Designed miniproteins, single chains. Designs and how they scored, part 18

Each design is a single chain, and the fold is of that chain. pLDDT is the mean over its residues in the fold that is shown.

## One batch from the design tools (miniprotein)

Design m579
Fold by ESMFold2-Fast:
Structure m579 (fold): chain A 82 residues (1-82)
Amino acid sequence: MSDEEIEELLTKIFKELDKDGDGYLDPYELREFVIKLQNELKLNLSNEELEELLKEADKDGDGKIDYEELLKVLIKKIKEKQ
């Protein structure tokens, strides 16, 4: 997959789950996002990899994962699995 295709997929899933339209996902929405992404890309993330992803995405430590942080972290993770 190209970087552009990954960004389009991530953007689509994020918009579907960001029902508040505030540009943030709560921890429940983030878990659903990762599940959908794993299904689309056939990625097998371990519990440790998921926790690491959540930690990297929530840099603010406020329990809200912003769109830009999530996109950046996921693109990096997907590239590592190629």
Scores: mean pLDDT 71

Design m580
Fold by ESMFold2-Fast:
Parts: sequence; structure tokens; C-alpha cells
Structure m580 (fold): chain A 72 residues (1-72)
Amino acid sequence: SMELLQDGLSYVVRSEDAEKAVKTAEELIKQGADVNAPGSNGLTALQMAERRKDKPSAAPVIELLKKQGAKE
């Protein structure tokens, strides 16, 4: 379901493994996740990733989301 895809996208921005997070996000987007749709907490994946931008894993995920059309 779309909710499951969005929750998955929200979880990957919290991953400590940047490579795995990027690959998982790409797969979820390929399966139809909307990069601009808010998750159950009302935040988009980009907004959640920006709140964790101090983590080394956040930068590659933010870059991927922006490349896929995520809006700030």
C-alpha cells in the first residue's frame, strides 16, 4: 500500500547505513512512493532527513530525494 511505501521511505532517512538507505529509497520510489507525500507524522521524507542532517547517512539520502524531485 502507499502508506507502507511512505513509512518505509521515512524509515530509510533514519538509517545509519547510507548505502543501504539510498538503495532502499530508490526501490521504494520505483515501487510508487511519492517523495513529496507526508508520512503518518505529517513530515515528508526530505523534512525528516533534514532534521537528521548531522548524521553521516543523511546527506546521501537528502541528495537522492532532491534528485527524485523532493521539494523543501
Scores: mean pLDDT 74

Design m581
Fold by ESMFold2-Fast:
Structure m581 (fold): chain A 60 residues (1-60)
Amino acid sequence: PPPLAIAVKDYTAKTPDELSFKKGDVFRILERVDDNWLLVQNTATGETGLVPVKYLEIVF
């Protein structure tokens, strides 16, 4: 299965390239951009964008 990430906290996007999300949101990981950021797709909304790794639990 493709790697997933689950939000462990709420987050409000600070730039247009970022996604806002709620605790419990599930993301499909598209790319690891750097040590702090993932490019993801929200599985419920279909939106793509950057999310901070610190707010996520990665599931294989």
Scores: mean pLDDT 84

Design m582
Fold by ESMFold2-Fast:
Structure m582 (fold): chain A 72 residues (1-72)
Amino acid sequence: TAVAEGNRAFMEGLEAAARGDYATAARHLREAARHLRGTPDQPVVLRDLAVVYERLGDLAAARAAREEAERA
């Protein structure tokens, strides 16, 4: 299911971030947000994605992810 795929991607994103691999984390968290669209977990994933973008120095992407979370 989309939710199962989203939860797997969320876990993979958090594991990558824990290793300091923020580029891989961003890819997985974006995929998680896509699959979890319309669920209560979508804004949670988007806030984690914003933190990952900050670690990458992409402040514009971080801001966009936070704004997306507020609309979710």
Scores: mean pLDDT 88

Design m583
Fold by ESMFold2-Fast:
Structure m583 (fold): chain A 71 residues (1-71)
Amino acid sequence: AETVRNYAKAAEAAVAEGQDLISVLRVLLRTAEEKGDKETAEIFREALEMAEQGASPEDVLAFIREKAEEL
């Protein structure tokens, strides 16, 4: 739960710095997979799919926050 919240904050900060959301989500997904954090990886896979389907950065980041709160 806290791990996903920390990644959500990192994603928000990176996007605020002008980084591409899809690129940021790909990095976070790889990091979660490398650490064996299956729950966080699943959330970022869904978030990446939403972003690739044209969801706004605001909606994608809100989705990640909501999933982090459910854990």
Scores: mean pLDDT 77

Design m584
Fold by ESMFold2-Fast:
Structure m584 (fold): chain A 72 residues (1-72)
Amino acid sequence: AVQLTEEQIATFKKVIKLFDKDGNGTIDGGELTLLLSQMMDPEGPLHNLIDVFDIDGNGEIDFEELVTFLKF
């Protein structure tokens, strides 16, 4: 199973908090798009995170799973 390390989870949470200006545990559509763009950057520290949300292995992120993860 594809799993994130504690360091990757910590980095992801820091990035989420950077975009979550309202503190509601959600990101607006524009900020979410920017975050996903950074995750798809092969030189970015977040590019490995696509594997966690891409259960099918097709190189695409499941946005429903990402939104659910952000609420927890």
Scores: mean pLDDT 55

Design m585
Fold by ESMFold2-Fast:
Structure m585 (fold): chain A 67 residues (1-67)
Amino acid sequence: SEVYEEGYRLGRAGRVEEALARVRELYERGDVKTAQEFAGGAVRGLVEAGRLDAALEFHLRALELLS
C-alpha cells in the first residue's frame, strides 16, 4: 500500500518520467509485484488529476518494460 501511495502521489503531480523510472528500477530489481502496485497507483493519480493522455502513455510504456 505504501508503494501504491507513492505511485499515486507522483501520478497526481503529473511526474510521468519519474514514475516510469521508478517502475523500471523495481522491475530490474525483480520486484514485479511491487512494480505493478506502484504503476497502479501512478495510473490512478494521473486519471484523478485529469491527465488521461498521460495515463494512457504511462500505462503502455510500463507494459513495454516487460517486453
Scores: mean pLDDT 84

Design m586
Fold by ESMFold2-Fast:
Structure m586 (fold): chain A 95 residues (1-95)
Amino acid sequence: MEEEKKRVIQEIDELSERTLKEFNELADKAIEKGDYETALNILVQARLIQKYLEDLKEKLEKGEISVETAKAQLDRIKRDVDELIKLYKKEIEKS
């Protein structure tokens, strides 16, 4: 399971970086449209996701959580991130 553990850690890092980049881009678009409330919500959500992923990575590295549990949680957060991006794009379009 060492290879799988390293792969999950890499996927956590990749999701963290992707989330930060995409959410910052969406927040910038909301700001450009004068939608400061949506921009603030996006930035707060990005920070919470980043902290969750940091915690997940730490628990996995310390062996406090199984690789299978970490994969399930990572897959869930990936879906949540994709849905949030979709929702924020729709909100920005309305502005």
Scores: mean pLDDT 86

Design m587
Fold by ESMFold2-Fast:
Structure m587 (fold): chain A 78 residues (1-78)
Amino acid sequence: SQALLERRRELGREITDTLLENFPPEMIKAVEAGEVSEDGLKVARLYAEDILANREAQTPETVAAAQELLALIEKIEK
């Protein structure tokens, strides 16, 4: 959504360009290693949700990785 894109722009500084370029696979690796801040997890969640909202524009691999990332974030938050 437009509101989600605006929020990602605002919070984008919490995620490095490298993590964004190889998102979601590189983010999954960073989250599993415990290297992502609480704010970084929120940004990662917004990016993953945006990918899933635009499935038709994404590769199957990117969609699967976004689903894995969301499941991992939800497990950490519980």
Scores: mean pLDDT 69

Design m588
Fold by ESMFold2-Fast:
Structure m588 (fold): chain A 90 residues (1-90)
Amino acid sequence: METGLHIAARNGDLDLVKKLLAEGADVNAKDQNGNTPLHLAAEAGHLEVVKLLLENGADVTAKDNNGLTPLDLAKQAGHEELAKLLEEAL
């Protein structure tokens, strides 16, 4: 099920991501498509949100329902700097 953390990550709302993680939000929660917050931040190109999620234990190897990782989504979206960061986190 989509959580507030999924929405905040997709929107690049860094302050809301910080607040939700401090309130105990599951950093690795999956939505209906198998996307974690890290998948959504990576697809949207939100570099600072990606960094914050990784610092809080986000799983870089998580696969969505199509077998795609956050790195795959960043590459598909053309976010080269973010893709490099995710490769270094593997």
Scores: mean pLDDT 88

Design m589
Fold by ESMFold2-Fast:
Structure m589 (fold): chain A 160 residues (1-160)
Amino acid sequence: SLPEPSPAEQQALAALYRELLQLLDNSDAATNRAVAALFEVFRLLLEGRDEQEAVDVLQTLMGLSEADARRLVKLLREIIERARASRSLSPAERQRIHEELVARFRELLEGIPQLTPAQKEALTAAVRFFLEAVSLLSDEDVIEILDMLAGRALGLANGL
């Protein structure tokens, strides 16, 4: 069974959360919609929802082509699987896997011409937060946090 997060792990997660919130508060509507889309897709995938629902979210909120949306969903699914598997690993091995997954995510985003540099930075920060959260928390707690963050980001996007 997964142990309770240590004070150091809780502090690291809280720091990533604060960094993400500050980034979103200083981001435009399109960037906030992109992050909301990412968190909604992670939530759908964690809940075992249909892949097409995730693809539709990325197309609607991020303006991705179907091909790019499907490639991203495939990587996000792998990110979830590897992050869950990393729960049983040492902190150092877990960090190595997180950095590998972030690098692969960043590389995939560089191939998507519809995304701005600001969107790529915010999406990368969101994935870093997600990896830490899913490695330390139950899937139920992660889903609740993702729903709250997606709602906040959409609120910021619509607050114009």
Scores: mean pLDDT 88

Design m590
Fold by ESMFold2-Fast:
Structure m590 (fold): chain A 118 residues (1-118)
Amino acid sequence: DDVNAADNYGTTPLHEAVVNGDLERVRELLAKGADVNAKDLEGRTPLHDLAINYPYIVKTKGEETAREIAELLLENGADINAKDNFGLTPLELAELYIENPEDLAKVKEFLEELYKLS
C-alpha cells in the first residue's frame, strides 16, 4: 500500500488527514508507515498544516483532538522545527497566515506547549 502517494501538489494522505482533524485516519496512516515529515511542493509538513489549520480543527473537532493529532505526530518523529521552502517553521507559518489575533494567540500557546513535550 502506498500510504505516501502524493498528489500534484506533493500533498500526502497524512497532510489531508491532519488538515481535516481526522484523528483516526492520522492514527491509521502512521501505523501503516506514513512519512510523518513528508513535504509538499511548498516544503510544508503535516505539522505546518496542523499549525495553520488549528483554529478550524478546534472549532470542528475540539481542542483535545488537535492535541492528540500533535502528540501522534511527535511520537512518530515529527520535527516541530521543520522549515518549509521559505524557511518558516510551523509557528512562523501560523504567525504569517492566521490574521485573527485571538486565533493566533491560541495557536502560539498550543505550539509552545508542544515545544515543552519535544
Scores: mean pLDDT 86

Design m591
Fold by ESMFold2-Fast:
Structure m591 (fold): chain A 94 residues (1-94)
Amino acid sequence: MTEEERKKKNEEEVLRAIHKTYDTNGDGLLSAEEVREFIEDAFPVLNLSEEEFEELLKKFDKDGDGLLDFEEFKELVEYLRKRVNELIKKRKEA
């Protein structure tokens, strides 16, 4: 296993715990409302509009069922982390 693969595995374990926390019905899938709650709790700085939230769900909901499985959730979190890092960098430069 490479250093990058090891990092990814450790991050996956953390994300699994987070996904389980927001999966209030225990079906292994996150509803749009559960995903929104997670984003508002974990990434409040993004202050997403309803339209931005819908675009994010559409982008990561590959099955089109309106629910995010764990793999789709991981991709969403990686995207949000990148956006937050870019926002922090811009604020640091200002």
Scores: mean pLDDT 73

Design m592
Fold by ESMFold2-Fast:
Structure m592 (fold): chain A 75 residues (1-75)
Amino acid sequence: SRAARVRAFLADEEARIQAEIDELNTKISELQKKAKETPDREKYNEEIVKLKSKIDELNRQLAEARAWADRQLAA
């Protein structure tokens, strides 16, 4: 059915995007640990900000995918 195809597409997109977010969160945690253990903390904080911006973009893509699926299923 159309609904089954929409749900399958959403599930695949959510899994892909969530895996990327999880990887970036792991990298942020590692950089936060390094920042606490070094006098050059500012360098690591700058990289953390860049990674958080990437997560924001991925969250936007996830929200758009969910909104698209909701519109398809509401019809």
Scores: mean pLDDT 87

Design m593
Fold by ESMFold2-Fast:
Structure m593 (fold): chain A 64 residues (1-64)
Amino acid sequence: GGLLAVALEDYTATRPDELSFKKGDRLLVLGRSPKDPSKVLAKSLKTGKVGWVPVSKIKVVGVV
């Protein structure tokens, strides 16, 4: 399973491997960065895209 998270604010990707999202968007957290605990790999439930997301920009709200 994964963790269900909600975006706390808008974020624009600064790198091609990052995910852009809007406040309130739902994300599925797929894993953690082994090198950077401030980042998680997530899938946008709105767009289906996968990318790195700053942990500070999301709130985990459940498990799936």
Scores: mean pLDDT 83

Design m594
Fold by ESMFold2-Fast:
Structure m594 (fold): chain A 64 residues (1-64)
Amino acid sequence: MEVGDIVQALKDYTAKSENELSFKKGELLLVLDASNGDKVLVKSLKTGKVGIVPKDYIEVIGRA
């Protein structure tokens, strides 16, 4: 998973902090930072919101 990757949510996630992003299964996100092994910084393509999400909840489907 790399900066510029488009990822899709594999399942629903509810943010546990203000720095995290909530999403629904099937939502598309743009990877902004993947330097952390367990988490990535993403931008929601649906809402435009930026936040941290767990890597296990997303799958790479393409590039922007």
Scores: mean pLDDT 81

Design m595
Fold by ESMFold2-Fast:
Structure m595 (fold): chain A 60 residues (1-60)
Amino acid sequence: GKKLYRALYDFPAVSPNTLAIKKGDILEVLEELDDNWVLARNLETGETGVVPKDYLEEVE
């Protein structure tokens, strides 16, 4: 995808709609949902879900 991000912190899947990420995982952001959450795909696992926006860093 055009928007690749790196996970800055571990985040567990706390609900059915959330995505588990580990620090260093590369994600594709699919949609910005609000000020706090994005819909993303974890490229390591292939799973899709919502993650905290402030846990992600855009990769150059």
Scores: mean pLDDT 81

Design m596
Fold by ESMFold2-Fast:
Structure m596 (fold): chain A 122 residues (1-122)
Amino acid sequence: LGAELLEAARFGELDRVRELLAQGADVNAKDENGNTPLHLASMYGSLEIVELLIENGADVNAKDKNGNTPLHLAAKYGRLEIVELLIKNGADVNAKDNNGRTPLDLAKEYGHEEIAEVLEKA
C-alpha cells in the first residue's frame, strides 16, 4: 500500500491515490530517500493530489533525507499553485535543508521569480 501510494503520487494517478487512501494506505509513507507522497506530488506538480493528501492528514513539514520539505521541492521545480497551497496549510517557509537552503533560496537559484515573491511576503 505505502509503496503503491508513493508511485501513484509520483505519476499523477489521482484516482489510484483515492483508492489507496480509502484502503488505509499510510498518507505519510516514505520511500528509500525519505520522500512522502506529498513530496512527490509537490515535485511533479500534481495539484489535485497535493490537495487530497493534505485533506487526508499529510504532514506538510515532513523532511526527506536531504532535509527537503514539500515546500522546498515545489519551490525548486516551479510549482506556484502548490507553493501557495502548502503555505496556506501551514508549511514552514523558513525550513532549511541539509545545506542550509530555504524554499526561497531554491526559488531564486532555479529562477522562479513569482514563487520567490510569494515566499518573501509569507
Scores: mean pLDDT 92

Design m597
Fold by ESMFold2-Fast:
Structure m597 (fold): chain A 64 residues (1-64)
Amino acid sequence: MEKKLEEIKEEIDKLLEQGASRRQLLFFASDQRNKLIEEGVPESEADRILVEVVEYLQRRVDEL
């Protein structure tokens, strides 16, 4: 699942370059978690990825 996490981080970077707000990024992170579960990823793993994604986006937003 590390590849999926990196893909999500790359999309966050693209959204930030396009001027996405913290709220939009949090919505995106939540949507990605739901999509992972729909694709058959266990909820525990999807939640772990969500935590890492949220920590990443908060760090990136705080650097702006």
Scores: mean pLDDT 80

Design m598
Fold by ESMFold2-Fast:
Structure m598 (fold): chain A 90 residues (1-90)
Amino acid sequence: ARDEKGLTELHRAAEEGDLERVRELLAAGADVNAKAADSPKAGEYAGMTPLHLAYRYFHDEIVEVLLENGADPEAKDVNGLTAEDVRYLT
């Protein structure tokens, strides 16, 4: 299921730095490459994958776990930014 911002539970766990929840969701078959909806409600999250949020919030251990589970480091959000690009936005 997705929330009102178009985020999956995996997006939220990656944003919050909840490593245990990330591992649980991936084991349950969560889509590691799920994109947040391109909608006004998504705002800054539009087109972001869980990897984008892990980089954005400096959760390096979650970045590594997501990459180990097939996260695409080349995936782009609606602004054409990769997860690594988003990390440098202050």
Scores: mean pLDDT 77

Design m599
Fold by ESMFold2-Fast:
Structure m599 (fold): chain A 108 residues (1-108)
Amino acid sequence: DSITGQFLKNLGKALGWSEQELQDLINGGVPTEEQIEKMFKFLDKDGDGVITKEELREAFKELGIDLSDEEVEDIIKEADVNGDGVIDYDEFKRYVGRLFGDVSLKDD
C-alpha cells in the first residue's frame, strides 16, 4: 500500500492536481469519474483500453519510482480480478475505489 499510495500522489501531481486536491482525496474524498478517467488515460499509453505491465512500468518510471518486476506484478495481481494479465477500466475503477475507500474508513 505505501508504494501504491506514493504512486497515486505522484500520478495526481503529474496530472496537474494541486497539493490541496491530493490532500482532499487522502482525507476521505473519492476521485471523480473524470479524475479516474485521466489516471487511466495517463497509464494507458497506447490507448487500447487496457493497462499492461509494460505501461505500468513506464508510468512509474516517469513519476520517478523505480519498481522491480515483482512489484509491478503485485500491483497487476491486486487490480486484475479476471486473471487476463492486464487492467481494464472497470478493474481500475474498482481498484482505485478500494484504495481510497480503505484510506478514508480504516486508517491503513
Scores: mean pLDDT 69

Design m600
Fold by ESMFold2-Fast:
Structure m600 (fold): chain A 117 residues (1-117)
Amino acid sequence: SELERMIAAGMDVNAKDENGFTPLHVAAAKGDLELVEFLLSHGADVNAKDKNGFTPLHLAAAAGHLEVVELLLSTPGADVNAADDYGFTPLHLAEIAGHEEVVALLLAAGADPSIQP
């Protein structure tokens, strides 16, 4: 992909675009499991926040990308309860979108359903 070529050309794996998206945000939102694995192996910040406070986990959970959610949660230091600038956690976004399998996975990983937006 274009992102893989940019990183191979020496792009900072944690560089942010105009919206604060890192390559990991984009890969997670698209459900690109192979690119998520590549980025994490090259030092991508699993907890990077965009301009609205969304982490890659927020975007993967909102989109229902189960395997990407599982991989992000298995990464050391991943914050399952990260809140965006509006107080929404990945669990809230998965629930709003109706992604029941992602909701179950997040709860099993320690997501706190008592956190209020």
Scores: mean pLDDT 88

Design m601
Fold by ESMFold2-Fast:
Structure m601 (fold): chain A 87 residues (1-87)
Amino acid sequence: YEEAIAAYKEELKEATGIGKATIYNNLGNAYKSLGQYDEAIKSYKEALKLAPDNHPDRATIYNNLGNAYKSLGQYDEALKSYEEALK
């Protein structure tokens, strides 16, 4: 996972728009797998900023964000993220 994180950070230097959103989501997943939930949350939030409202992966990103918040015991934030995933 550490190797994947380094690779995603290099890809971010060259990526733009929707492609950059996908890389941030993957980076968040890698951080979550390492138990680095604060970094995972930051990465998922960056993915959401770059993904338009009609992006097919937005629901998945919100669900991943909710899981990261839940892992930190931030249940109110987790619930809000899950509710956004259902829209």
Scores: mean pLDDT 78

Design m602
Fold by ESMFold2-Fast:
Structure m602 (fold): chain A 158 residues (1-158)
Amino acid sequence: RLRLVVLPREGLALVIDADTLLAIAGIPEVEFTDAPPVMELVARFAAAGIEVVIAAGGSREDVEMGRVARLAGAAEVLIGDEKTSKGDLIVEKAKELAKKYKEVLVITGSEETAEKVEKLGLENITVIRPRSGTTVEGAREILDELERRGLVRLVPAP
């Protein structure tokens, strides 16, 4: 079993799609000790000094997960509705944060959302979209990219 360690980083904001966050929290090789796993994952990023913004859909389950994530230390939770999609909220927030932070990471399983963020043409925004989409394999692709960027490390659990 592996423990996920988030490495301290100043001047970084993270915008993550809620479905993608749930996929990462569901990786069976990663040990979470303080259930629920999504809260522990958010708390680890926040404790590392990363500003965590989560974008969720308008479903009852998405809204509840967003409340739980805010209690874990998410700086903001964006909830989509009938007027404004989750993807549009991600694009607007990434553009806002790019004015304030040295680096903005956008993590999404949505190709449409990733393309919209990339079309902003802002050099300090990086989009991480797994080729395998919002799946366990896609979540592994995201962890590999975050480790390659020096943001996380997978270590043997004690």
Scores: mean pLDDT 82

Design m603
Fold by ESMFold2-Fast:
Structure m603 (fold): chain A 73 residues (1-73)
Amino acid sequence: MEVAERLRKLAEEFRKRGDEAMAYLYLGLAYLAQGDYEKAAEYARKAVELDPTNDDAKSLLNLAEQKLEQQRQ
């Protein structure tokens, strides 16, 4: 199973349990794994908005924004 596929399934499970912040975190990680840094940053930002104490979501947002900056040259 591909890493992005596994992360999407984890996001779906968190969504089913009502953990929207974790669902967005794992969706962001899935997009990061696919190289879609714009969507990775979008979902990481949503995860941080729902849970600003989640260091993993903040780290993902920082990494995705850094990758976007590299794409902008």
Scores: mean pLDDT 83

Design m604
Fold by ESMFold2-Fast:
Structure m604 (fold): chain A 58 residues (1-58)
Amino acid sequence: MKKAIATEDYEALNEEELSLKKGDIVEILKEVDEEWWYVKSLKTGKSGYVPKSYLELL
């Protein structure tokens, strides 16, 4: 499965989004569009939408 790292902190704006801290590693579950990815945090096991601009592919 594709993995990415959070390049900066992200605060979720709703329950469908996932909050991340810089350096958190996520699994990319779905590349929904060019702006949003659906990811799972390896740290917490929670899943949610994150802006692609906050992630760098590993």
Scores: mean pLDDT 84

Design m605
Fold by ESMFold2-Fast:
Order: structure tokens, then C-alpha cells, then sequence
Structure m605 (fold): chain A 88 residues (1-88)
């Protein structure tokens, strides 16, 4: 569901922030981007704008709470894709 994808985006961003290597931090950022994108797509299929907004919020929040610049960038990417795919 879009809510599950939103939570995955949040968790991946936080995991990127906890990661000790740049490769793992990038993996977390990509997970946040993918989770946000998936949330947006599911929200579009269901016509649920609030689910897309939740996906965007969770991705951004995870990136910001990670306090890691790579994970934060992933969170912002997930935010943009959640809203962008919903509007597509």
C-alpha cells in the first residue's frame, strides 16, 4: 500500500543515516527514493492524494532525521517522486 511504501521510504532514509560506509548511505538514499516513488504510484492508482502526501512527508522526514547529507538528498528525492508520480 502507499502507507507501507511511505514507511519503507522513512526506514531506508534512517538506515542510510546509520550507515558507516558511503555505499550503504547511498543504498539508504536509493531506498527512500524508491519508497517515495512507489507510494506515489500506489496513491495514483487509488486516487488518494493524502497517501501521496504521506509518502512525500515520510521520505523527507526520514532524510532530515537521519542527519546525513546523502540520506537527506534521498529523502527529498522520494518526496519529489511521491508527488510527481501521483500527478502523472
Amino acid sequence: SAEEDAELAYEHALAGGEAETVEEQVGGALGAIGGGASAGLEARRSGDREAAELGAEKARKGGEESKNPIARKGGYGGEELALGFYES
Scores: mean pLDDT 84

Design m606
Fold by ESMFold2-Fast:
Structure m606 (fold): chain A 60 residues (1-60)
Amino acid sequence: MLGEAVAVKDVPETNPAFLGLKKGERVEVLREVDSEWVLARSLTTGKEGYVSKGVLEFVK
């Protein structure tokens, strides 16, 4: 993984390609897609999907 991050707000699961998150949920950042989006896996649910960097606080 590239690192770990925490969701700073709730993210609704509106599409199966996008990762739904709850505020405080931790994710593994698997890959950077572009300047705004990453592919991540939820450490709580095990689901993978695309998520905006703007809703994540990266942990090193």
Scores: mean pLDDT 78

Design m607
Fold by ESMFold2-Fast:
Structure m607 (fold): chain A 89 residues (1-89)
Amino acid sequence: MDGDLEALVQAIAAGADVNAKDEEGYTLLHRFARAGHAELVEILLNTGLADVNAKDKEGKTPLDLARENGHEETAAVIEKAAKALGRTP
């Protein structure tokens, strides 16, 4: 079904904690990066609320998961966002 984008927008608008971790330590950003949803990753990063450096239970970042699963476009989106943040935490 369509609605993945609408579901994400509704969750953010409802004040959902985008940095909340599941039982594996995955945030929404980890989930989208692992799945290769580059557009959803870009939207989430554009909110400025997502922690691009969040680590899962194994110490992996969303960037690590995107690379490990061969999602090069998604990895590039995350790398671009991390560089744009630069030294501004």
Scores: mean pLDDT 74

Design m608
Fold by ESMFold2-Fast:
Parts: structure tokens; C-alpha cells; sequence
Structure m608 (fold): chain A 68 residues (1-68)
């Protein structure tokens, strides 16, 4: 459930970074989260282990990308 969601968010982040040629620090700055939060998700951390602000912003990013 949250493991599946975390994997889907990590996949969406990777695709956004590839499509827009962004680094982890650039994407983190653009969506308003810390680079450590973004790096954590990419390295297999659960979305639920992040702050509520980071969770909301990452879920919004995934939702926006999935609708494209």
C-alpha cells in the first residue's frame, strides 16, 4: 500500500527528471521540498516516513504527471 505508493512516486520522479533534464536538487527546489526528502524516496524510503508537507507535494507531483 504505502510501499506501492512510494514506488510509484519514485518512478514518477525519475520520469520527470528524465523528461525535463533536472537534477535531484533542481527538482526538489522546484516542488519546494528538501533534497534529502527527494533522495530518500528515490532510495526506497516510505512516503509515510517523510513530513506531511513533503508527502503532499510528492503526491501532487505524481498526480499531475499521471494526468499528462
Amino acid sequence: KDKEESKEIAEAIKKVMEDYKLTQSQLADAIGISQSALSGILNGKSISSLSEKSQKRLRTLKETYEKL
Scores: mean pLDDT 78

Design m609
Fold by ESMFold2-Fast:
Structure m609 (fold): chain A 59 residues (1-59)
Amino acid sequence: MIVFRAVKDYVAKTPDELSFKKGDRLELTGSSDDGYVHAKSLKTGKEGWVPIDLLEPVL
């Protein structure tokens, strides 16, 4: 699986976006669109769109 780490806190601005905290792990679940990626929070199990600029890869 492709896992990313949040570099800062984020509060969802729309129902389709995911909120997260700095250091949270997110799994890439789908596609990218206009600087956003679809991801699943490994902490909460929720899915949504997140700004890719706030994520760094974890290998």
Scores: mean pLDDT 79

Design m610
Fold by ESMFold2-Fast:
Structure m610 (fold): chain A 150 residues (1-150)
Amino acid sequence: TRDERRRRLLRELARELGNLVRAAGETLRHIAAGDWEGAVRAAREVVIRAGTLVYLAHQLYELDPEAARPLYEAATRVYEAAIALRRHLEAGDRDGALRELERLAGAVIDLAQVLAELARRYGDEEAARLAEENAQAARDLLVEIERLRA
């Protein structure tokens, strides 16, 4: 049914968001260690995961445009930050990369909040909980980035 497809897409979005946050954390760890090649590789994974989030959010938008528009817009902002992060890392710009990681973490928090609200609206408390866990992981990442920039 349409409701089963909506719940499936929300769970896939929450899972892929978790994968993106882990890849963003790996990117930060490689930057902190001075492993530039590892940082670029991890950032390419962030871009792939962000592209998947836009694709899944667009599928949900096609099913329910009014409800899913904020989710699709938030996923697009995550993707734009991921592309900017990759570009700065490929250019060897450490300070630009850390700034774009901060923007990415903020965009992930916003996406996770919208995803949790939409999941609750569709009665999927598991997807909502997973999205909130992803928001907290992104907040923890933001604190680590701020400490590394100080």
Scores: mean pLDDT 91

Design m611
Fold by ESMFold2-Fast:
Structure m611 (fold): chain A 60 residues (1-60)
Amino acid sequence: MKGLYRAVKDVSSSAPFMLSFKKGDLLEVLEVVDSEWVLARSLKTGKTGYVSKGVLEKVE
């Protein structure tokens, strides 16, 4: 689901196209890739990358 989400834990990745972030960071979900993965942008860094849906919480 597109929209604004908050990270529920720290994620650090050296993998290409994967997004790294800290718990509490705000991420804008741009596109849903599949049932597990989304393409998101970090509002803190402006970087885009793939993120597991399991680490995101919807901001109301």
Scores: mean pLDDT 80

Design m612
Fold by ESMFold2-Fast:
Structure m612 (fold): chain A 62 residues (1-62)
Amino acid sequence: KKYLVKALRDYEAKTEEELSFKKGDTLLVEKVVDEDYVKAKNLTTGETGLVPIEYLDLIEEL
């Protein structure tokens, strides 16, 4: 199941596997990895990576 989400804050990737984003960016969640992280694509930049779930707000389930 995929989700459209909005970033609640700016985030700087701490590892090469993580995705950097800015507050208000729209992300497409491609996969839930665990209870803390999802794999998402930043629709503004086109980049993909791991994102902490706590920084995301649900827009729509796809």
Scores: mean pLDDT 83

